# Designed miniproteins, single chains, continued (4), part 52

Each design is a single chain, and the fold is of that chain. pLDDT is the mean over its residues in the fold that is shown.

## One batch from the design tools (miniprotein)

Design m13795
Fold by ESMFold2-Fast:
Structure m13795 (fold): chain A 56 residues (1-56)
Amino acid sequence: MEEAIQELKEKVGASDEDIEEFKKTWESIPEPELTLALMRQDGVRARKLAAERLAK
């Protein structure tokens, strides 16, 4: 989870508010395996978003 948050900050430039809202959503779920899988998928989304933003 922390690695995914770090990656979002570095690749997409997510704000502190975005990170806090993200964490609140995940905190509502008691750390199941599915939560971690979704966090990993966000890494792929972050890469796509960064590429699209760089493309203008």
Scores: mean pLDDT 57

Design m13796
Fold by ESMFold2-Fast:
Parts: C-alpha cells; structure tokens; sequence
Structure m13796 (fold): chain A 100 residues (1-100)
C-alpha cells in the first residue's frame, strides 16, 4: 500500500510537471489537485503505521515542490491551486510534527 501510494505520488508529480511545461493550465490544476489528494493519503498511511518522521520528511519535500511551482508559474490558476495544495499539506505536516 505505501509503495503503491509513493509510485502514484511520483507519477502525479510527473504529470503535473508535464502539464505546467506544456502550458496546459487546466491539466496542471487537475494534476496538482490529484497530487494533493494522493500526498494526503500517503501521509495518513505513514502516520497510521507510526512512521511520523517519514510523514514529516515527505510532506516537507512536497510543500517545497509546491512552493517552487508558486514561485515559477506565470498562470494565476496554477499558482492558486499550488498555494491551496501547500496550505492543505502544511496543516497535515503540523499534525504529523505533533506526533514526532
């Protein structure tokens, strides 16, 4: 399950990067939303197994990725989606950090 979730997150991040590079804002927003959902599922799975340090590291890396999207995108809808995604992951990060 966790390995499958990691593979899904990696694939969705790749799809988000492809959509951003192609200038496909609608696809980029959709892939960022899917990436956010999959990232939350992975964090929840890690936390259920008591793997809180791994959840913190994973969420920190994903928030940094989304922050780079916010900094580098020229598209307002993509920037908004990435910012909202980062905020949701930051909330989960705070929850995970409280357990470390």
Amino acid sequence: MIEELRERVAELRRRADEAIDAGDAEAAVREIEELTRASLELADALMREGRYEEAVLFLTMMIMYLASVVANTENEEVRRAAREAADRLAEKLAEAEARV
Scores: mean pLDDT 89

Design m13797
Fold by ESMFold2-Fast:
Structure m13797 (fold): chain A 86 residues (1-86)
Amino acid sequence: SLEEALEKVREALRKRFPDAPDEIIDLAVSFVKYLKEMKLTKEEAEQVLEHFIENLTAGEKDKERAELRVEAIRFAVEEFYKIYPE
């Protein structure tokens, strides 16, 4: 199910980024959920992700926080499509 896939992504995020704030983990999981609710393919999701990353990095004053958010979201998208393929 989608809920089981999202939980596996959350667990993978925690393993990859053990010191990441809950806010960043929640953001990454929510982004993946949004991509699936929009019924995007992996290719479409990758295009949306690149545009979103440009907006995140342009608007964020804290570079380390921006980079961590970007890395968490990229990781979450890749992990989700491995678990829940097209």
Scores: mean pLDDT 78

Design m13798
Fold by ESMFold2-Fast:
Structure m13798 (fold): chain A 85 residues (1-85)
Amino acid sequence: SVAEFKRQVAAMLRAEIARLAALGRISPEQAARLLALADALPSMSVEETIEALEEMKELLRASGAPAAPDLVATLDLIIETLRAL
């Protein structure tokens, strides 16, 4: 289901954000903002989820983190999947 997919996406994003924060690749403030967005995904509509994922992409690009391009590519794939529903 779409709800299950969003829960799996949120869990994956939380794990990746926590990993990047633990490695010092993003600041605690950046991590807190990204985690707040990820935590909200399961309760959002599909349209709200796409907007939240787009915001996460912009925050990651602004962070300058070396791993950000890989996570942004993953977010693009998730957004494409949701737009195809």
Scores: mean pLDDT 85

Design m13799
Fold by ESMFold2-Fast:
Structure m13799 (fold): chain A 89 residues (1-89)
Amino acid sequence: MGDRFAQAEALDAFIRKEYDRMTNGERADIKAQAEKDKIPEQTVIDYRVTKARLQYIIANSDAATAEEYKKQLEEMDEIYEKKVKEAQE
């Protein structure tokens, strides 16, 4: 079935560990950030998990693919910043 399915399973396992780490290990930090930024805790979790996923892909991809996902990472940072600004208005 080839390397693509193994890579997808590895990424899913990594993301599952990140979710577990955030919900069990970093919940206090996530809650503090959510309260500071006035956004839902789930939005903070989703942002951190998506950022971790994109960073994982960037680290495990060729230069051209990494540049494409770096642009997506910048877009995610901008979306999160806009949500924080809108929630604080």
Scores: mean pLDDT 76

Design m13800
Fold by ESMFold2-Fast:
Structure m13800 (fold): chain A 94 residues (1-94)
Amino acid sequence: SEVEKKIKELNELALKYSEEASRIGSPREASVVGFLLTTLAGAAVAYSMMLSEEEGTKKVEELKEEAKRLGDEKLEALRRKAEEERREEELRKL
């Protein structure tokens, strides 16, 4: 079904963002990103069970877009923090 396909895509997005976060930031920060995105994926599954096929598909698509926006925002914040920490460490060596 279309809703199952959208849920699969959302779970794949959650995994990709979690893996990227683990490369950039600390394990704790990666865990926070993973938790937030898997929570959205869980909400998508719940809505698919409670709503009609049409309403469920629309809601899962909305959650997928939200997950992408949230994931991009969190990764950008982690990249900025990593850069700031690296700069601070370099300054401490001077």
Scores: mean pLDDT 77

Design m13801
Fold by ESMFold2-Fast:
Structure m13801 (fold): chain A 63 residues (1-63)
Amino acid sequence: SEEEIKKLYEKRLKNAEAWYQRLIAEGRVSPEAAEARLERDKKGIEEDYKNKVDPRQPPPPLP
């Protein structure tokens, strides 16, 4: 359902944010690099969400 798709979208966003915060805290990535990667991941998550609520074509593969 659309509600389940929205919940999955919100969960993916929170998980991505938590993952990059952990990498920053562990010193595995710079804050600037983590922010750039998080923005790319968020864009991919948003595109996937939009395509699932309006499935006209398969989404492009996430990089």
Scores: mean pLDDT 76

Design m13802
Fold by ESMFold2-Fast:
Structure m13802 (fold): chain A 75 residues (1-75)
Amino acid sequence: SEEELIEKLKSPDPEEQVEAVRELGKNADKMSDEGLRALAEALKSPDPEVQREALKALGTLSDETRARLNRLAAA
């Protein structure tokens, strides 16, 4: 579930964080605002692999989902 994936992003294990980012990215267009915020926060990760996967996932967003994320970032 999305909730479980958001919890995995809080794991101290970078491999679990990378897996969670990839799975969130697969369903990005159906993601809640909380999921989108969690995915965007992964860009601030100190781990370069987590950052790279987050950038890739964000790059696959539809125009509608990207507009939603931009509104969340501006607020």
Scores: mean pLDDT 78

Design m13803
Fold by ESMFold2-Fast:
Structure m13803 (fold): chain A 77 residues (1-77)
Amino acid sequence: MKITVIDPFGREYEVPFEEGMTLEDIAEQAGIYTVKHLPKGKIPKEVTKIVFVETDDPSAKPVLVGDTLYVPVVLMR
């Protein structure tokens, strides 16, 4: 299956998605290497779109809205 990924800079990618892939795997496939903190966990099966949103809060949690997963990321400085 393919999943749509939007990086913190607004760039859109299509990424191959297989069961067992993590948010870190998806970020790597999308070329997002400047991540200082990324939430860990299993991606829900209903997700067809992931949006990475820059935040200064390392405790912020992912939010699932329909089939879109909003993932807070802390970028390296």
Scores: mean pLDDT 76

Design m13804
Fold by ESMFold2-Fast:
Structure m13804 (fold): chain A 98 residues (1-98)
Amino acid sequence: SKLEELEEKIKEMSKLAGEFIKALEKGDFESAREKFEEMVKILEEIDPEFAERFRKLLEELVERYKKSENPEKALVNLAIRLTGELVEAYLREKRKLS
């Protein structure tokens, strides 16, 4: 079903988001960029307009994190914002399937 396909994509997104945050925490910006691009690619298949907004938002959040005087707090704020945006995107797509 389309709902099952959406749920599988959300599971993959959750895994990639976790790996992305861990890469940023370690200062592995190359691995973080790879996970970022994989997340955007999945979102383009679900909602291309949201994928473009998500790319810009996440690039801004990563830049703020890199420039932060408190990297731990900035990373937590990035993770919270990322989670919120992904949950809202999931709920929007789920509504279209009902």
Scores: mean pLDDT 83

Design m13805
Fold by ESMFold2-Fast:
Structure m13805 (fold): chain A 72 residues (1-72)
Amino acid sequence: LKKEAQQKIEQLQKEADERAAEAIARARELGARLSGLQAATALAVGLAEATDYYYQARLESKKIEKEVKEKL
């Protein structure tokens, strides 16, 4: 149970990590073409997207943890 739940959570986190990395890479590529405030704005948008992926993964992980603890 503990091992299975941990594996699922790790898989979920890895998927989120990959998607977040892609969003950040795109934002950095766009930011490199701009400067000053424009670059900062482009990067902020990409970071917001990445943050959302992590937030979603954490919510799902929390649900899995709850299910394991709250009587199967």
Scores: mean pLDDT 75

Design m13806
Fold by ESMFold2-Fast:
Structure m13806 (fold): chain A 83 residues (1-83)
Amino acid sequence: SQKQENLKLIDSTVTLIKRHIERRLAGDPEVRDRAIRLLEQRAKELKELIEKKVPSDQETQDLVSQMAQEVAREVRRLEEEAR
C-alpha cells in the first residue's frame, strides 16, 4: 500500500542518515547519541503524520528530504560546537 511504501522510505532514509552520523561523530559519542535521538524523534513525527494522512509519493519525498536536511543542519551545528 502507499502508506507502507511511505513508511519504508522513511525507514530507509533514517538508516542511511544514522550510518552517516555514526561515522562522522564516532569521535564524540555524546554528540553522536544526541544526533541519533534527534533523527529518531523527527522520523517518529513524520511517521505519525503519514499515519493520519497518507501523502502522495511526491509529498512523501519532499517530507523525507526536509527531515534529512533538518537533521543534516543540526549534525553540522553539533560538529561545529564539538570543534
Scores: mean pLDDT 80

Design m13807
Fold by ESMFold2-Fast:
Structure m13807 (fold): chain A 57 residues (1-57)
Amino acid sequence: HMEEKKRELLKKKRYLDVPEEFQKIMEDIAIRPDEIPESVAEKVTELAKKMREELKK
């Protein structure tokens, strides 16, 4: 079940180093990728970008 493995990898990999609010959004994406509105995807991308900038400190 490659799709299930993919979702688990996203959970472990993508939000291990991000804040809880971002983790919640990423979990929703991993669980229901085909049902995610574009606004949620954009918000996740923006949060990831901001976190990357914070880590540069």
Scores: mean pLDDT 59

Design m13808
Fold by ESMFold2-Fast:
Structure m13808 (fold): chain A 58 residues (1-58)
Amino acid sequence: SMGEEIVREAFEKVKAALSPTASEAVKRRLIRQMSIHEGLENGVDREFAERVMEELLK
């Protein structure tokens, strides 16, 4: 779906932009928060965006 695609694209984009020197815990937190935020800004439902992030972070 378009919503899933938006969140997945945000996930990959945020992941690629993060500093490699940041801790894994910090990277994971930022990836989750920023990808969900990007989804919301593009009209994706919050619960749906959170479910997609759950799947991507497995």
Scores: mean pLDDT 80

Design m13809
Fold by ESMFold2-Fast:
Structure m13809 (fold): chain A 78 residues (1-78)
Amino acid sequence: AEAIAREVSDLISEGRVEEARELVERASGGDPEALKALEELIEAIEAASGAAPEDLPRALQRVQEAYERLREALEKAL
């Protein structure tokens, strides 16, 4: 689960969102909770990319929280 969540995060950061979605679908068997966690991680990474320097620490915390939710959802689906 951790390795998959890490790869998904890297794919999103590279703008490879479709590949990230395919990876989550394969790993989770299309689990709705895992797909929702993926969408939240995408939003968090996009928000962090556009954050002002003073807001960046909070935006990065949101990314970490979304990443952890995806990891947990993937563990439950397996």
Scores: mean pLDDT 81

Design m13810
Fold by ESMFold2-Fast:
Structure m13810 (fold): chain A 90 residues (1-90)
Amino acid sequence: KVIGEEHKELIMAILEKLGIDVDKDGFLDEEEVEKLRELLTSEDSPLSDEEKKELISLFDVDGDGKISEEELEALLKLLSDKSLKEVEIK
């Protein structure tokens, strides 16, 4: 499965809605990456069930309705590395 700029745009829109500071160049610094990791893995996430399900479905290679650590790291790398347009998860 491929995570590309369309997924990045969706994530960035959700982060803006949640009030997470993002780099003006459209990528996350180290502190923002850790904050996003907590939002995606926390049981107390402010994301709605529908938003969380949509995000998980974009990255879930196994189809089990959960985001794996590998999928999460690939997403965080895409959001923090300005040179990357997409990453593939196997």
Scores: mean pLDDT 63

Design m13811
Fold by ESMFold2-Fast:
Structure m13811 (fold): chain A 81 residues (1-81)
Amino acid sequence: SKERIARLAEEMAKEARELHKQAKSDGNEDLAKQYEEIAKRFEELSERARNAQTEDELFDIEVELTLAAMQLALAKREYER
């Protein structure tokens, strides 16, 4: 459902926001910027999911959500190894 997709995006945005706060506290400005951009992407996807009117729109949002989740995982892997 679109509510489930929106909630998943909201939880991922929250994680990215916490990671942004931690990176900023650690003085890692490049990583902080990456997490802020990722958090904004998840926040946008959550809003788009809540406003989706068709299954095709939801499918496109799920694809973008998957790509954003991969972006988060790659940022965590590269800088928090």
Scores: mean pLDDT 85

Design m13812
Fold by ESMFold2-Fast:
Structure m13812 (fold): chain A 85 residues (1-85)
Amino acid sequence: EEAKRLEEEAVERIAEELYEGFKGGGMDTEEGRELMREWARDVLLGRESGLLFPQTERGLELEKRAREAGREARRIAEEARRAAE
């Protein structure tokens, strides 16, 4: 239960950062925000996403940050699962 809460919080954090980065690029829609959440969940789980970031400096930077945040969040969730043994 605690591991799931941390995982959900991590997804929200990653999605928020992605949304903030793309809000000026036409992703400021409800659909765009939902796609950011799906992408954040894929990053957290270490899976490939169907979302393609723009081949711009900003897009590449956001992808890098999201992957780093996903690795950190995944580690925290794994520690929480071990504690729940």
Scores: mean pLDDT 62

Design m13813
Fold by ESMFold2-Fast:
Structure m13813 (fold): chain A 91 residues (1-91)
Amino acid sequence: PTLEEVHEKIVERAEELVRELRERGLSPVEMAEILLEKAKKLSGPEKGAYMMASLDMYVEAVEEGADPEEVERVRKRILEELEKVRKEYER
């Protein structure tokens, strides 16, 4: 498979989880936290896709006027995990 095909498949899986969580009536903040937990258990491109999905849900939470304290907590957790990914990639 090409890198493009692998990327498309990974993005599709992350989008499927987002759709499932949204159908369950979860808030963007709750979705961001679940996607982040999923990302923490993964590595490589899959981790990146779920991290991006988590960040996207964080942005949606900000736009919907979610609790600023919950939003900031999620933001910090996402940034901490992104920093770990960055360090792994730089090595």
Scores: mean pLDDT 80

Design m13814
Fold by ESMFold2-Fast:
Structure m13814 (fold): chain A 74 residues (1-74)
Amino acid sequence: MDVIEQVKKLAEELLKDPEAAAKKLVSFIRENADQLTDEALAIAVEALRKKDVSPELLSEILKTGDEARAAREA
């Protein structure tokens, strides 16, 4: 399963348990930063914003995405 598919599945879990699913999503993105695409990041950020997750978790995803993008462009 690619990164985008896994992010989509975690985003769907946000409908049932937002807190636990959001934490799993942040962890998954951090562990797979080297494979993180802008599309996968956008899906994750949008899902977290819709569920009003903590600013800390959203910030971690944004930071990880920025770091992954910078590494790919370097």
Scores: mean pLDDT 70

Design m13815
Fold by ESMFold2-Fast:
Structure m13815 (fold): chain A 88 residues (1-88)
Amino acid sequence: AAPSEEEKKKALLEKYKKIIHEFDKAVEEYMEREGLSREEVRRMVAEDLRALGFPEEAIRLAEEKGDLTGALRIYLGDYFGVPVEVFK
């Protein structure tokens, strides 16, 4: 069967966790494989984050600054009610 919306959400969160650990390498490999610019990756990520219900502040970091790690930390901090530094 096709993945549920909840399974898709979990897959996207795991995708961003991997990006945190291997940020530069993962972004460069993804861009090269897909033939995408950094700007295109920012747009795609921001769209994914909006679909996942991330706060606008986190979406802005992804869109305007390309700070994917910061965006994920804000979301997780808000969701769990903990400081963003917990996910550093």
Scores: mean pLDDT 68

Design m13816
Fold by ESMFold2-Fast:
Structure m13816 (fold): chain A 79 residues (1-79)
Amino acid sequence: DNVTKAQKLVDKAVKELDNGNYQKAIDLGNKAYNTAGDKDPQLKSKALGVVSEAYFGLGNTQKSQQYTQLSIQSQQQAS
């Protein structure tokens, strides 16, 4: 199930983020976003939020802001 796989990837991305492994968090968050597909806009939003926070941790504020916008957009598509 793609939603279950995506949730596990988000959980792993959050763990890497907590450990300061920002690049791994970005990779896992992007993988979760792609794995979720069109099934769960909230899960996509969570994945993008992790990527945004990881970019902020790396000092890339431009990418962080971009991913925050994408996260909000994904939530708005939940219908």
Scores: mean pLDDT 84

Design m13817
Fold by ESMFold2-Fast:
Structure m13817 (fold): chain A 68 residues (1-68)
Amino acid sequence: MQSRIRQIDRTYQANLSDAQIQTLADRLTDITDITAVIRYVANTGASVDDAIALIQADRQRGLAQMGR
């Protein structure tokens, strides 16, 4: 999982640390949710924890992703 998260981070340039990548791997199992978090962090500069909370809330409500 961590290697795929690192590839997505490299693609979107969110500049995640190893600890942040591990946090994503531990808290999220769906690669789509992980990708959405990384995009959100890259686009907004939000923390990984805040991005995870927002993406999980959006998934639960079926809302469209912000910032694509």
Scores: mean pLDDT 74

Design m13818
Fold by ESMFold2-Fast:
Structure m13818 (fold): chain A 72 residues (1-72)
Amino acid sequence: AAELVRQLDASDPEAQIALLEEIKRDPEAAAALLEYLYGAPVTEDPVGWLERLITVIRRGAEASAERRAALA
């Protein structure tokens, strides 16, 4: 879990999304990552929680791209 978090922190948004999509394929890995990030068990819908994280990262990247385009 710690190594996955380090990879996420070091990666650009596209790489972060790709890593989270891979983790979603394994519900146990998804639950472990979320428990590490939030410090509490996320057992009811770990895949859904990762989907929300992916959406937040994607929206953040889109907002940054739009801001750059507006300044150009």
Scores: mean pLDDT 68

Design m13819
Fold by ESMFold2-Fast:
Structure m13819 (fold): chain A 99 residues (1-99)
Amino acid sequence: SESAQLYEEIAALWEAGTPENLARALELQAELEEKAAEKLREAKKKGGPLPDEVLDKLIELEEEIAEEYRRMAEERASREEILEMIKKFDEKIKEIVEE
């Protein structure tokens, strides 16, 4: 799938670990988060197991994550800063889903 190809490219760029490769990995991660937001919007239109309120919060968070990844790419964030931010995003997603 397109998402699987993006994950593979991100993993390779992350492994290489140069500032240029980390910035590109962040740009691709932002694209992946934008695709996730679109899938959530489609799920909301079709109905499903998650309430609209939860979907809206997840859509908003995915868009915020994408913007933050693009900012970090522009600022050439370090691997340590990127990992810390990913951890914070994972915690926020978990909080929304567990509410």
Scores: mean pLDDT 83

Design m13820
Fold by ESMFold2-Fast:
Structure m13820 (fold): chain A 84 residues (1-84)
Amino acid sequence: MPASKEEAEEDIRAARELIEEGRKLKEQLEKGDRSVAPKFASVASAAGILLASAMTTEDEELRARAKEEIEELKKLMKEADSIM
């Protein structure tokens, strides 16, 4: 079902927090701590699911915001893959 405006806003907010956590985990990977790789994968997956849900919204502004967050997540995942 399409996400409501409120659901999309909450999904985007939660995804942004997960992306920020993912950035911190990426810094740990860059320092050689590979033990955080499974947690990074889980955080990235969760953010992707939330953003995919937000993209189902009928609100064009919220879809645009979700799309921007998806591009940030894709960049973060690509950068982490180069380290892992």
Scores: mean pLDDT 85

Design m13821
Fold by ESMFold2-Fast:
Structure m13821 (fold): chain A 90 residues (1-90)
Amino acid sequence: MTEEVARAVVEEFLRLLGDEDAARALMEMIEEGASPEEIMRELLTRVLGTPELLEKREEIAAKVAAGEPLSAEEQAVVERLAAIDRELLA
């Protein structure tokens, strides 16, 4: 199951970017025992091309956990992630 899920993620990433080096980097992270958060961080960096958004994601998660209000920019990030989930379900 874990290997099958990892393979599906890598294949979807190749479909989106067509980048074998990116797929290899993700597989290496999985083999090193990287957390799902670390794998998602690498994916977001490559897809969005904005490492600052990765730090923003951690701030958003902390704010949500603390019950703090989100800014319009932070809400836009959450909406983008929800749109990706909807596409995966389609």
Scores: mean pLDDT 63

Design m13822
Fold by ESMFold2-Fast:
Structure m13822 (fold): chain A 106 residues (1-106)
Amino acid sequence: KLEEAIEEMEKAVEALENNDTESAIEYLEKAKELLESLGTEEALKAAEYLEKAIEALKNGDVKKAAEYLAIAAHYLGLAALDLNNDELAERAFEVGKRAQELADKL
């Protein structure tokens, strides 16, 4: 479910803001699985960038992971707009903003 994927991404950004990389990876892996199960073009694009973010985190590159997370959140917002769910789109875009702000600080 798209809302569940957004919830997991919100938890992932919060974990990264608190320097909890291991929890962030777990939340991103859950979000990726949910998006892959949706199977829409935008959801699959978001999942692709979440995979890149997970890989970056496993390599210790938190800045690159945050950049990929911002891109994934953008595609997630587009997926929510395709469902005519403006509230979920706003939440997804806010995740992207927080991820980009984190990347800019690193």
Scores: mean pLDDT 87

Design m13823
Fold by ESMFold2-Fast:
Structure m13823 (fold): chain A 96 residues (1-96)
Amino acid sequence: DDAAKREELEKKWKELVEELLNKPEVTFEDFRKAVEKLLELVLELKGLPEEEKEKARKELEEELKELEKLIKEGKIKITESSSENNQKMAEILKRI
């Protein structure tokens, strides 16, 4: 039961990563949408209570707001490198 659900979530994770990798330019909105979808997959896999899910969503929203601010200030850039973007997504999700 759990194994089938994890396999489906892993497949969706790979699909989201491949979509991001195949874009000629990755925008902040593309990155944001990918991270939001990945968070929902992680929350579903963990089977967290709704209160904990809402906390995680709020924490991601605050992290993404801070990231957007730093990008607008020219302090960081979203790269064309899929490996760097994947690492950045993993680091954000790990902090939540």
Scores: mean pLDDT 67

Design m13824
Fold by ESMFold2-Fast:
Structure m13824 (fold): chain A 69 residues (1-69)
Amino acid sequence: KEEVEKIIEEAKKYLADFLLSTNPSLKREDILKALDKKDPKEIIARYLALKDPSLNRDEALKKAEEILE
């Protein structure tokens, strides 16, 4: 439970930092608010795919689902 929330927060921070590195005109708080509206499974899946680009979308989503359970 705490582990799942921690992973979601780490994934959001990683994605926000990645998006800011490519688009520095964006505000970090706006990115985080947008990510808060997304499905946590999608957020974790994108985070996993960024860490391991050899993962396809379905594999990343499956791993994200396993983390959320």
Scores: mean pLDDT 77

Design m13825
Fold by ESMFold2-Fast:
Structure m13825 (fold): chain A 64 residues (1-64)
Amino acid sequence: MRLPVAEALRPTTLASSPLETLQPGDRVLVLKEYPDGMVEVQSLATGVVGFAGASDLRVVGEAE
């Protein structure tokens, strides 16, 4: 199953360990979306997994 790819709309700090900050235009895989508007994502640049607000991201496509 292909996962959604999203792009950061603004500087966004992931709730992750280690902490990672996405810059506008950075791409992430959306691993899971939660009903409260939080999403679990993996940075395509660093591989770091963390949580971000769905409103800080825009879906732009799908990954393999």
Scores: mean pLDDT 77

Design m13826
Fold by ESMFold2-Fast:
Structure m13826 (fold): chain A 76 residues (1-76)
Amino acid sequence: TLSQEQRIKLFKSLLLATGAEEDPFGKKLIKSNAGFFFSEDVYNLFKSRTPKDAYDPVFEALGLSKEDVERLKKEL
């Protein structure tokens, strides 16, 4: 099971890979089925939606704290 920090890192990479901006690392993680480290629902949600549309409900679904969400947003 992934730590919160690992989940934030992968979530950031997923956001980048879904069109927030070009990130070869993020794209590579998605293509490598790193979604194993996410719930299948979260992976599928991002696959079909823009990052903006998925931000708050996905952070809640992932169980991220507001502090972790703020950290992720600053790192993007």
Scores: mean pLDDT 53

Design m13827
Fold by ESMFold2-Fast:
Structure m13827 (fold): chain A 85 residues (1-85)
Amino acid sequence: EEEERRREMEIVFLTELDRLKVWLENPRYAKEHLTPEQLELAKEAIEAYEKGDFVEMARKIAELARLQGDEETARKLEELADYYS
C-alpha cells in the first residue's frame, strides 16, 4: 500500500511536469493563464529537472499547484519530495 501511494504521487508529478512543459513551449498561452509568480516557479522547476534535482523540482511544482488552489496535488508532491529527500 505504501508503494501504491508512491505510484499515485509519481503519476501526479509526471502529469504536472507535462503541463509545465506545455506552458513553457507556448509562452502566449502561459501569459494568459499564469501569473508572473507561477511562470517563475515553472521555470525554476524545469531548471531543477535539468540539474537532476527531482526533489527541488517536486517542491517547486507543489508551490505552483498551491498558487492555483490545488492543495491535494501540492500535498502529494510535497510527500513525494520527502520520500526522496
Scores: mean pLDDT 73

Design m13828
Fold by ESMFold2-Fast:
Structure m13828 (fold): chain A 90 residues (1-90)
Amino acid sequence: SPEKERARELLREAEKVLDKILNRTTNDELKTAVQSALSAMRSALETVDAGGFRATALRYFRVILERARKLNDTETAKLVEGMLRKVEAF
């Protein structure tokens, strides 16, 4: 479906952002949050509708944003905020 193709596109964009965060961070809690987000979004793409995929992406990116802000990782926070805007527009 067109919605499923848009969800796959959004996942590809999310994977690029998450990989960038993983390559920059040395914080284990942030790494775990990013890895959990990636796993959950990949699973959601195959098991739920587009709305469920969007809800999953919002939930997990919000966790990453909270972790980045707690660490004063401004660059990671900006990357996640940009991704959240794309997910909200989905």
Scores: mean pLDDT 87

Design m13829
Fold by ESMFold2-Fast:
Structure m13829 (fold): chain A 92 residues (1-92)
Amino acid sequence: SELEEKLKELHRELLELAAEVHRLLEQVADPAVRAALLAELQAIDEELVARAEEALEIKDEKERLEALIRILEETIERLRALAERVRAAIAA
């Protein structure tokens, strides 16, 4: 299934991006700023888990896969935005 392959690729991208954000967070010098950005990363993860659990209740396989793909795409966009903010914090 093209949808299953797309989901697998997005999941790989998500894991790589999350790992990068964690590495960038270690470079933030201000402990308070680092803690705030880490809390945002944790909130993104918690929302991803909640949305994924809801999507897994969809009985139609195609609709379930499409919902999971949308959730991963939106989460990747949020992680990219967070990565930019972490990079800005490192530069400050």
Scores: mean pLDDT 91

